# Ledger of designs, part 74: designed miniproteins, single chains

Each design is a single chain, and the fold is of that chain. pLDDT is the mean over its residues in the fold that is shown.

## One batch from the design tools (miniprotein)

Design m2558
Fold by ESMFold2-Fast:
Structure m2558 (fold): chain A 75 residues (1-75)
Amino acid sequence: MEEAEELLKRGVELMKAGKPDEAVEYFQKALELIPEDDLELRAEVYRQLAGAYSRAGNFAEAAKWGKKAQELEDK
């Protein structure tokens, strides 16, 4: 849990540094460590992935992750 949150924080720092491609890697690593039942944290990581992909110019992936975040919020 704490390790996943640390990876998420590093991803956010990379976004602030203008490195969205590296931020995607950290957000994906964080997602792998987050329990399936932590829907709130998973939705947050999905939103961060959508933002990072959008900033990187990968709009197809951004739309995919944004949709996943919305679906988790309904649960």
Scores: mean pLDDT 81

Design m2559
Fold by ESMFold2-Fast:
Structure m2559 (fold): chain A 75 residues (1-75)
Amino acid sequence: MEELEKLRKELDENIKKAVEAWKSGDTEQALKYIDEAIKNAQRLKKVAEELGDEEAVRYANAKINFLKQMKDILS
């Protein structure tokens, strides 16, 4: 539980940093934070799969798909 909560917080922080960088016109920094957020979401998925938490796996997959779409738009 604590590990999933920590990973969710790290994911949310990196998404926030990516949005802030994008709003400031720093596309390179935004892409960097998106890549870090994707790694956090992938880690969240792995931990959720190990715990058998199907809802958390679905959440992580949705975040990975969203972040990849953001990366494609900015790249």
Scores: mean pLDDT 83

Design m2560
Fold by ESMFold2-Fast:
Structure m2560 (fold): chain A 90 residues (1-90)
Amino acid sequence: MSPNDLEAEILLSLARMQISVVKLTLKRYKEKGKELSDEELKELIKLLERAIELAEEAYRLSSDEALKEEARELIEEAKKLKEELEEKLK
């Protein structure tokens, strides 16, 4: 593994963590029958924007096709979640 591929793996791990926090928060609110406030929605959108930035940087740094594919998948997942949250903003 090159230093750039290692850095890409770290960035992808951070991106996955941001997405996981968003997913877990949405699941917990749904289970409790609570709606997210506009402020809470905006904070989750910021986490998804950060996840996209991290995954895009990982894509640029990586020479490994598997890491690039993971980065593309994380970018698409984060963009989809971001669009869903933006639709909920009033």
Scores: mean pLDDT 87

Design m2561
Fold by ESMFold2-Fast:
Structure m2561 (fold): chain A 88 residues (1-88)
Amino acid sequence: SELARRFAEAGRAARTDAAGALLALVEGALAGAFTGDPVRVDLLDLAEEAERLGDPAVAELLREVAKERRTLDVGRAALDALRAFLAA
């Protein structure tokens, strides 16, 4: 899909492994592909973190997605990747 293409392009352009992990988390959540207990995340908060990491392309993509879906439910395994991103 066009969205999957944009996520792949942003992933290749990502300057940090943390931003790449964040993109994988969001892409999987948008596809409904998660396991375990759901945890809700705010895409604008994640976009701000990507901007602070110095990945403006990732931040802009997340802000655009947030216009249609502000929040996403993510699975526990994906949340561990997000925690690693936020701790970096």
Scores: mean pLDDT 69

Design m2562
Fold by ESMFold2-Fast:
Structure m2562 (fold): chain A 79 residues (1-79)
Amino acid sequence: QITPEDVITVLAELNITVPDMDTAVQLILDALHKGTLTKKKAALLAEVLGVEQGHILEIDRRLSVKAGVEDLKLAVEKV
């Protein structure tokens, strides 16, 4: 299963340090929405979160219409 440590590790690759999972997930969504996340780092996020890159891109698409943290968690459950 996905752990807070896994998410924090991926964000550390982006030079970002976060204290908890909720903050980490929110930062990932924000980075995807702003386009600061590269394709390579998106693939790493997909691996860490147990989702395929297609689901990460789906979440980014939903962010264009105000998708929330709940949508990311639902996408993870589908993988």
Scores: mean pLDDT 53

Design m2563
Fold by ESMFold2-Fast:
Structure m2563 (fold): chain A 93 residues (1-93)
Amino acid sequence: SESLFERVLEWAEGTEDRDLLEKLKKMLEAIKNGNKKEANKIFNEISKRLLSLYVMTQDEINQLKNFLLNSSKETLDRYIKRVEEIMKKIDEL
């Protein structure tokens, strides 16, 4: 759900995890461009990190994946912009 994606963004911002934010942006761009193979690869990398850090459960990760893959291009563009705004904010610290 949108709330699960926001939780990931809030965690990434709070921990200043630029690598996670860059991976989120690349994944969203891959989904938007129909590059399913690249999107799944990046999502698996993100998912393993979030699970190992106890940020999300496997069920929440599955819900997030389904939500993002079914998101419109307009929604994906808004999320990409949101990720870029957070990255810029971190870089200004």
Scores: mean pLDDT 85

Design m2564
Fold by ESMFold2-Fast:
Structure m2564 (fold): chain A 66 residues (1-66)
Amino acid sequence: PNAGALAAAGAFGRDYGASREQQLAAAELATKGEATGENVRELAGGRADDESARRAAEGLRKAAQS
């Protein structure tokens, strides 16, 4: 994963209590442009609703491009 994706995944972990392994998976998905609301919601262990997960996935993808 790139540095932007890793930083955003750290914030994702803080916001949703995701483990380091889940954060790394989110960063990898974001770097590949494959982060979706569904993937992010699953990595959050169902702690995010569909709207929040979709917004988080968008943020992760944008951070990966910075």
Scores: mean pLDDT 78

Design m2565
Fold by ESMFold2-Fast:
Structure m2565 (fold): chain A 81 residues (1-81)
Amino acid sequence: TLADVARHGLAEAERTAQELIELVEKKGDPEKIRELARSMGATDEEIEEILKAYEEGDFEKVRSIVERILARNRARAAAAL
């Protein structure tokens, strides 16, 4: 069902978010961070915000932006159920 597709997409986005946060904490490749953020449905503005926070070493801000994106994905999945 459409709900099953939405739930699968949310699970993938959650795994991607975890990988992104780990990469940020490890001071990994900014292009990989951009790629992960885009794959989880981040807008270009949100990607720029994440990269700026990453450059500033503000991990809590990165987490907040990622959680905002996941909350949007969760709402989308819930609406499909």
Scores: mean pLDDT 78

Design m2566
Fold by ESMFold2-Fast:
Structure m2566 (fold): chain A 81 residues (1-81)
Amino acid sequence: PAAPVVVASEGTADPATVAVGETATVRATAVLELPDGSRLTVSGEVDFTATAPGVHTVPVPLVDPRTGHGVLVPVDVTVTA
């Protein structure tokens, strides 16, 4: 089937700034528009453990269990030395 269109997405990391060796919980939510014009909201959460300082982009996989449709939402995490 055709892939859904992402019409809105948001992501956050808690905490947004971590030190090397610390873990952030990265959450994301997206609104997907399906080919039939219906919309669904998907959300997901991953843990990210920092291994190097800098800004890291963490892809959060979001999948709707009813349809199997999914998207990756990138969320930035700032890592201090």
Scores: mean pLDDT 80

Design m2567
Fold by ESMFold2-Fast:
Structure m2567 (fold): chain A 71 residues (1-71)
Amino acid sequence: SSEMNEILRNLDEALANKDFQKLVEELLKLADLLREEGKPITDEQALRIAKALYASALGNTEEARKYAALL
């Protein structure tokens, strides 16, 4: 959908800019959209994904793996 494509573009931009706040905001929007489509992701899972991606963007692979393992 057009909403999904906008969220994905904003996620890519947030990761490129290392903008953790924007990354969390867009992942929570994605979680809401997926819940509406019957594919539930919790806000806690969205936050863990944000932490994993942000750590990866900073080059902290160990921290990224830690958060990814909790998904």
Scores: mean pLDDT 79

Design m2568
Fold by ESMFold2-Fast:
Structure m2568 (fold): chain A 77 residues (1-77)
Amino acid sequence: PEENRRALRRGVEEAAAMRRAGASAEEMIARARELRAAGAHPVYVGMVEFPGLLEIGIENTPLGPEEVRRRIAEEKA
């Protein structure tokens, strides 16, 4: 679990830095693809990829992106 914890922290920090820099969902998914090709830890890859996939999912939901974002915000307090 220590390696998983380090990979999680690294992935969260990189995803947050990319978001702060204005990275798109597609850019985050592309970065995760590069990390996977380089043999990076699966948890690290997942933490970078997931925000991009979530954003694409929100944009393509039948509920509409605004409604899904509102529900996620409510769920997160």
Scores: mean pLDDT 75

Design m2569
Fold by ESMFold2-Fast:
Structure m2569 (fold): chain A 68 residues (1-68)
Amino acid sequence: NLEELGLFRPISDEEREKLLDEYAKRIVSEKDPSRQAALATAAALLLMIETGRHVSWEEIDKRIEEIK
């Protein structure tokens, strides 16, 4: 567990929401649908790494739709 090794500390729910929102905004700003899909997949993995928490594809997709 990366968190146990001190590499990734647990973040607050507020910080998690901020990161999720920032990634969703970056994905929405991409004009190429294929690249947009690739960014969404990468964002899910990066968010889990950064937050030390599970982030579902559904959460990311929902946030993208809210920003559109």
Scores: mean pLDDT 67

Design m2570
Fold by ESMFold2-Fast:
Structure m2570 (fold): chain A 68 residues (1-68)
Amino acid sequence: MEEEIERMMEQLKALLSTLSKTAQLVFLEGEIRELEELAKKSKDPEEKEFYERMIERLRELKAEVEAE
């Protein structure tokens, strides 16, 4: 699980590095909202945990972008 999340985060960071700060913030806010909705609808504990961990990592990344 953690290795999968880290791989996804690396790919996301690479993609975001090509975007403006404004575009990065809009994208991250949208992704966080979608994952929150998926986490609320999910009945699978493993799937819900995955979404919640992704949300935490995306919020951390958004804070880093905002601080730039």
Scores: mean pLDDT 80

Design m2571
Fold by ESMFold2-Fast:
Structure m2571 (fold): chain A 94 residues (1-94)
Amino acid sequence: SPLEEAKALLEAAIAALADSTDPESRRVLQWLRHALREVEQMIAEKVSDEELARFLKGLIEALEIMLSQTTNEKTKELLEELIKKLREILKKVE
């Protein structure tokens, strides 16, 4: 399901940043953990594709802002890949 795909992407991104010690990567990690909790709640509530699409649009916009403020190359690459994959999920639910 698109919700389970979004969860898996967020879990993978969190795992990739888990051992990061720099402030930028730690800030991204904390924000991604918050987003994961919201996706888990949406799975529990069995939200519609329309509601998921609205959430993904907001998530992508927030991630693009974080990307624009990020100087750490590894975190930047991770954010770019995450945004790309989330856009692919969004296309399936629109």
Scores: mean pLDDT 87

Design m2572
Fold by ESMFold2-Fast:
Structure m2572 (fold): chain A 88 residues (1-88)
Amino acid sequence: KAYEEVRRVAEELRRLGVTKAADNVIGYADQAKELKLSKEEIERLAERVAGFVRYEALNTAGLSQEEADRLAERVRDALRKFGEELSK
């Protein structure tokens, strides 16, 4: 369930030209499953990945600050929910 939301957000990032961050979002979610990361570790990852999404959206994809912030928030929320599901 939460993984599907992570996948959907990554697809949106790819469509908007935020390609490296899209690959990293999926890679980190897969790594979190394989390494059995704690909820706290996944929350810290979500914050770092959101920052990277914002940076690439602004500087590589040429998106507005409002759009970059929106995408970063979606990524953070998707990864946090995924971490909550993994912790059950």
Scores: mean pLDDT 82

Design m2573
Fold by ESMFold2-Fast:
Structure m2573 (fold): chain A 84 residues (1-84)
Amino acid sequence: RLEGVTAETSAKEAAELLKRALPEVEEIVSALEILDANGNREEFYIILRLKDGNLAVALVRPDGTAVVQRVDRQLRPISDPVTI
């Protein structure tokens, strides 16, 4: 679970919290909010650059549950996802 995520957390704030939780992250590439069919926040879609030059894609839910997957430069999975 990602600490500090609340109903008022923005996509950028969620990305900063995720970067703080994951020491292998060098920078945030992008962060955006995914809304459900009713316009409610469903999750954040975050792309991170890792210190080894690879990328990671993360999905962060409003409750702070996060799934992080290492990907190649075309955003294709290169490892199993990790839940935090």
Scores: mean pLDDT 78

Design m2574
Fold by ESMFold2-Fast:
Structure m2574 (fold): chain A 94 residues (1-94)
Amino acid sequence: MSEEQLEREIALAMLEITVSVAKKIVEKDPSQLEEEAELVAKAARRFAELVPDPEVRERLLELAEALVEAAKKGDVEAFYKKAEEIVRLAREAA
């Protein structure tokens, strides 16, 4: 396995863990929505930096921004949907 592929696998694992933990925190305390969305967005942006396909990278960055904007509006449903899309796209790109 190449060093680049290993870095992507680590970033993907960190993103998946961050999303899983964020969902559990938000379910118990919705006031944490904006903070948890920022952590998910950071993990998604870090993974996007390692993606060689510019279209996939751009889509991940767009989803990360949309996730943060949904959280600022208190839209928990949109947060969950966008977090799932980020993880799905990241898995396909890894």
Scores: mean pLDDT 87

Design m2575
Fold by ESMFold2-Fast:
Structure m2575 (fold): chain A 63 residues (1-63)
Amino acid sequence: NEKLSELLDRAVEELKEGKMEAVKELRERLTAMAQAGRPEASVSEEAVLAALEDHAAFQAAQA
């Protein structure tokens, strides 16, 4: 029952430490959300990494 925003924050921190577990979990969750509107939808790892880069930049701007 982790919120998507909390998973994004965790994925950014784990990625800084070279861990990919949260990135994989985030990709699965984003794919499931996309497929709720379009059953054929898929989310690439590259798209997840780009989203995490944007999220990290947003977090840095808040500091």
Scores: mean pLDDT 74

Design m2576
Fold by ESMFold2-Fast:
Structure m2576 (fold): chain A 88 residues (1-88)
Amino acid sequence: GPARTDSQRHLVEVLSRSGVERLSISATLDVGPDWQPLVDRFRDVVRNFELAGMRTVRLDISQGETVVTGPDVVTTTVHLHLELESGK
C-alpha cells in the first residue's frame, strides 16, 4: 500500500515549498498491544525524508501509559519525536 498519509504529504509539501532547513515533529498516539508495525512505518517515513535529502538529528520513541479497556482490548500510549535538518 502507499507509504503516504495526509500528514506526511503535508509535511513534504511544506519542505518543498518553504525551503525548510529544519523540521521538528512530535506526536502522541494511542495504539494496540502490538505497535511494532507503527514503529516500522515511522522508520520508513524517516527513510523517505532521508532519501529526499534530509538528515535525522534526533529520533525518540517512548512508551507511555497502557490501559485495559476490555477483555482483549489493550491501548498503549506511544510518544514519538523526530528532528530533521536539510542535507546536501
Scores: mean pLDDT 70

Design m2577
Fold by ESMFold2-Fast:
Structure m2577 (fold): chain A 59 residues (1-59)
Amino acid sequence: NIETTLVHYVMQKYKLSEEEAENVVDDAKGFAKALGFDENSDIFRKLVDMFASNQATYG
């Protein structure tokens, strides 16, 4: 599914652990939902990259 694909994508691109990547995707999903967007939205994918970049840089 898209969430599993994004977890692996985030692990590869940002060198995060599986746990960190799962947390990033879950946080991004929750934030997207709060804004009215689902998991198939471009906004969700952008939030995943934004949250992953932040975790990799400042986590």
Scores: mean pLDDT 84

Design m2578
Fold by ESMFold2-Fast:
Structure m2578 (fold): chain A 79 residues (1-79)
Amino acid sequence: MTVYTIRLKASIKDHDKVVEIVEEAKKQTDVPLSVSPVFDSTYITVSASTQEQADAAVELVKELLKKEGIEVFVDSREV
């Protein structure tokens, strides 16, 4: 089964707010989202069965984070 995985990276200082925003995003999408702190960064992982679902979930998360002034970068994309 093909799974589209996109990982977004933000600063560890924003971890608590990123967790809060991802929980809000989970209410608006059926796409699985997870957050994990690693060293000096926090990562948001988006996993979907289609690229379109993955991209839509990423844009939702980015929009919500942008409203809070948090910059996030695409760290990886995997199929």
Scores: mean pLDDT 82

Design m2579
Fold by ESMFold2-Fast:
Structure m2579 (fold): chain A 69 residues (1-69)
Amino acid sequence: AAVTIDIVTEVALRLNELAKEKGISGGEAVERALAGEDPEMVEIIREVARRHGVSVDALKAALRAFGGL
């Protein structure tokens, strides 16, 4: 399945929510998730990808393209 803007927005919003809990910026949360540096943030990408039937790699590529949250 193709990655849509709605799917990217869902990931961005969930990462931003977790970023607020950890006291970091949403942009930093996206960078940590893309780098695989935070297991909790990486799991958000995996869960959203699985739920929508898209690949993790495709979702990560789309999230990089929409850097801005």
Scores: mean pLDDT 78

Design m2580
Fold by ESMFold2-Fast:
Structure m2580 (fold): chain A 86 residues (1-86)
Amino acid sequence: SKEEALKALEELLEEIEEAIEEIKSLPESEEKKEALEKLEELREQVKKTIEYIKSLEEFPYSEETLKAIEGARKLLEELVEKAKKA
């Protein structure tokens, strides 16, 4: 449902915001800079997707939507790990 899709995306947005703040607290490195740039791009994309779905009357929480969210979470985890290892 639209409500389920929005809840999942809003939870993802919160995870991205928390990751950005965590990485900002790390010492400066090229990996930190790259991770922050990519996370800020992901944050912007998720915000735009939330706004788009909110503008619709109906939106199915499909397997495609779930896989896209899972892919974004995996990318988030990889970016955080890369920044922490620097």
Scores: mean pLDDT 82

Design m2581
Fold by ESMFold2-Fast:
Structure m2581 (fold): chain A 76 residues (1-76)
Amino acid sequence: SDELVERFLAAFEQGDTAEAARLLARLSPEDRERVIKAIADYLIEHKGMSREEALRTAEAVVETLLALAAREEARG
């Protein structure tokens, strides 16, 4: 959903890792791909990463956040 993707990106930009993780867990696989591309674009523009490095980093970030979300849902 566009709303969930936008809310995720806002939380990610603000450094709200817990909120970003919760929102990411609710995204479809297609929307997760959109998030990976958006994070990669951010890393290219703001951190000067290559496209390949940015995509690998974005994938790792998403995997880390999904693991965090799974742990938080198990707790609550």
Scores: mean pLDDT 81

Design m2582
Fold by ESMFold2-Fast:
Structure m2582 (fold): chain A 85 residues (1-85)
Amino acid sequence: MLTLPAPKEEVFAEIDRRLAAGRMTPEQAEAARALVEALARGAPEEEIAAERRRLLELLFRERLARRGATPEEVAHAEKVIAEAL
């Protein structure tokens, strides 16, 4: 979703805006920055995929946790994340 046609500083600014707007947790923002750093330095695709998976897992788990998610809903989210990679 975040692509690197912009300088990493602009992508970090977007992450910071989402964090400030309450659309992202500090842990999700950290994971997103790690993904952007990996993309910016031309990391291997395997490393980029791992960072992307971490970010998606945090995004789904946080959303479900805030809604009082059941273990079944968490398991479903983890499956969706695995299928997205």
Scores: mean pLDDT 68

Design m2583
Fold by ESMFold2-Fast:
Structure m2583 (fold): chain A 82 residues (1-82)
Amino acid sequence: DPPTVEEIISLADAIANGEIPEEEPFLKGLSQEQRKLTVLATILGYSKEDRKKIIEELEKSDSPLQLEIAEELRKDLEKEEA
């Protein structure tokens, strides 16, 4: 099962702060760009409703990394709606 909306937001926040969750050991050897892409790929597996909720929560962040993730997700969602 995919992580909950709250879990993926927590993961994005941890990555933005340079923290690697103990539950995600594969992220430890990755660059920040690769970690960002991993979060993006995970979120793209969610329903449109959940993706919209995630985008709104990430857009509340002051982190450039979280805002960049939100921008890419919104762009993909708009293409899917067209």
Scores: mean pLDDT 74

Design m2584
Fold by ESMFold2-Fast:
Structure m2584 (fold): chain A 84 residues (1-84)
Amino acid sequence: SPLEEAKRYLREAFREGAKNPAEKEKVLAADNEAAVAISQAKNEKEEARAIKDGAERVIELSKGNEKAREYAKKAVEYAEKAIE
């Protein structure tokens, strides 16, 4: 489903973003924040919004990491499909 794909791409985005030592602490903090927001979602739309917010945070934090940003952009695409 779009929601499952969004979650998969978000996980890959955080994994790739955490590989850069300069970004690691902020990326791990954002990962924890996203995990809390996802766990608190009351429905699929809220879960998709939390995934999208987490992915946008990876895009912001990983300006020099193309692979992390690519995964995060895919997470946003699928999260938006799940919000429909």
Scores: mean pLDDT 86

Design m2585
Fold by ESMFold2-Fast:
Structure m2585 (fold): chain A 77 residues (1-77)
Amino acid sequence: MEERRRREEEEKRKKKEEEIKKLRREAILKEAESSLYLMMSEALRSEPESEKYRELAEEYEREGRELREKMKKLEEE
């Protein structure tokens, strides 16, 4: 019966697309936060808080990269 297999394939693709969409949004948010913290670090370069913002920027950038990698794995069949 072709109908059941077709439905399962469609559900699989739809779920995959939804998950990729979610990961993309999360990655964009992490990338944006990383950029903001990097800018704050540069603006406050003379302040001790600058190092903290730089560490946060690196952490968020790493998280964003991990999300991008997960997204790529899902896109690869």
Scores: mean pLDDT 80

Design m2586
Fold by ESMFold2-Fast:
Structure m2586 (fold): chain A 100 residues (1-100)
Amino acid sequence: GVARERAALEALRTMEEEGEITQAELAERTGVSRSTVSRVLNELAERGIVEKVRRDRRTTAYRIATPEAAAHAAAEGVRLIALRIREEDPRIAAADERLA
C-alpha cells in the first residue's frame, strides 16, 4: 500500500543522504505507523539491501549494506527498488491510465 511504499522510499533516500535511520525517525518523518515501518525495514534487511547497526542497548539503526568496493552496484540496486515502489503507487498508475 501507499504508506508502505512511502516508508520504503523515504528510508532508502535518508540512508543514501544521511547514512543511517532508526524506526522512530522513519515513523516521525513519514507519519507511517511503527508497525509498518518495522516491517519495511526488516524486509529490506532480509533482502540484504540494508543492515541493522546497534547504536546502544535500546537503539537499532539501519544503513545500506554496501561493501565499499561494490557501493556503485548496490546503490543502483537500491535506486531500482525505489523506482519499482513508486511504480506501484496507485495514484501514479491511475494517472498513467487516464493519459493513455
Scores: mean pLDDT 67

Design m2587
Fold by ESMFold2-Fast:
Structure m2587 (fold): chain A 80 residues (1-80)
Amino acid sequence: SLEELIEEVEKLKEETLEKMATSSIEESDKLFEEWEKEMQKLYDKASKELSKEDFLKFAEVLKKAKLELIDAYDKKLLEE
């Protein structure tokens, strides 16, 4: 369902952000890459299982999550 897919995105986002906060820049790069791979899987699943309307809602949540991770990574890069 849309709700379950959004919940998975938010869970993985929170887990990745927490890990990045205590990780080196090099390790944060790997965490971001792993998150991107998981997001690609969820995006593919959503495109097959959701209605067009629900897929657009999912895509917006995913976009916002990605921007939040990029911001966190950029902040970490600038502080080191």
Scores: mean pLDDT 84

Design m2588
Fold by ESMFold2-Fast:
Structure m2588 (fold): chain A 81 residues (1-81)
Amino acid sequence: AVKAVEDAIAAARAEAEAKGLSDEQIEAMSLRAGLEAAAALPEVSEDAVVALAQVVAEGLRQGLSLDEMVARLLEAVRAAL
């Protein structure tokens, strides 16, 4: 379950980097892929998806690095399982 989210983030990051996108675009695409992968998990409720989106929104407001955002998102996904 968590590995599917982690793999989706890694794939989106690699694709964005290969396209020469900005750091901001790489972060946005990576986090979006993670949220979409988490929402596709049958163990993750709709309420949990909303909470995961809030974790991402709060981290972006705080100016966290992509690596810190990914760590927080993966921890929140583990807690939602």
Scores: mean pLDDT 81

Design m2589
Fold by ESMFold2-Fast:
Structure m2589 (fold): chain A 87 residues (1-87)
Amino acid sequence: MTEEDRKRIAELFKERKLSERELELLQLMSVGFYISDEHFRALAREAGLSDEEIEEMLELVKEIKKKKLSPVERFERIIEKAEELEK
C-alpha cells in the first residue's frame, strides 16, 4: 500500500464520519485479509455479530480478493458494509 493510498483511506474515514462501531467493523474486515476464516469468525462473534453478518463480511473479503481491488477500493467496500451492518 502506497503513501497516497494511506492518505486517501484517511480522507475516506473523515468524509464518511464513521461511528466507533463502524470503525470496529472496518478494522475487523481489514484483518480478515490476513487471518483464517475461523479466526475471523471468532473475532467477529466477540464483536457481537450474528453468524449471518459474519458470513456477509467474509463473502465481501473473498470478493475483494478475487477482484484484486486497489487498497482504496477495498476500504470503500468495507466502509459501505460496516455502514450497512450498523443500520
Scores: mean pLDDT 76

Design m2590
Fold by ESMFold2-Fast:
Structure m2590 (fold): chain A 77 residues (1-77)
Amino acid sequence: SAFDKIYSYLKRALEGVFSDETIEKIAKAVAEALPEEKITEELLDKLAVFLHTLADRGLSEDELVERAVAFAKRYVA
């Protein structure tokens, strides 16, 4: 599924950066926001890099999810 693809990629790329619960919520939200054919390896790589830059910003889990979805939507627009 789109969720499994996003979750497995982000969990590996962001290991030790965010909790598994946070990564799961991000993956679920992105999977619900985009059609599966837009969930490319390039998108996931760019998303992981983007999320890594937010790690030390003191953002809430909800803020991280919102920014992740916004980034992914802008990337595929």
Scores: mean pLDDT 87

Design m2591
Fold by ESMFold2-Fast:
Structure m2591 (fold): chain A 90 residues (1-90)
Amino acid sequence: MSAEEVREAVREARERRDEAVAELAKTVGEERAREYVDAALAGLEALAAGDEAALREAALRIARMVAEEAGRPEEAEAMAEKMAAEAKAA
């Protein structure tokens, strides 16, 4: 994908943010859903900018929330590294 295509995908994701929050809120509640979606958008923006450090930070935010909810906060860093690697491979 070109950088332009990634930027357009970020725009579409922002427009669908409220829908994504509403759907995820059915499972984790509205406040938590907003945190997940905002972290995911930050990750997409970092990917569009080629900012690997910001991508890792966004992945860590998501991984910490998932690991805490699963009762395994010690797994957050490993999950974040996997998420960042998978995002770059997609």
Scores: mean pLDDT 75

Design m2592
Fold by ESMFold2-Fast:
Structure m2592 (fold): chain A 70 residues (1-70)
Amino acid sequence: SMEEIYKLQEEAQKLLDEVLAKSTEEQRKKINEEYSKSMKQVHDAIVQGNYDEAKEILKKTIEWLKKKLE
């Protein structure tokens, strides 16, 4: 559902903010580039009505960000 997608987007954004706060300037540039690519894929999936794909991309993005906080 779109409600689940919004919750995952909110979680991803909060994690991104935490990762960026602990990152160097060079790391922030690379992280923002990768995050933007993932968010574009999420947007493209939503536009196509592929909500399950959008959720999976968001879950992978969240896992990627969580690993950076370890």
Scores: mean pLDDT 88

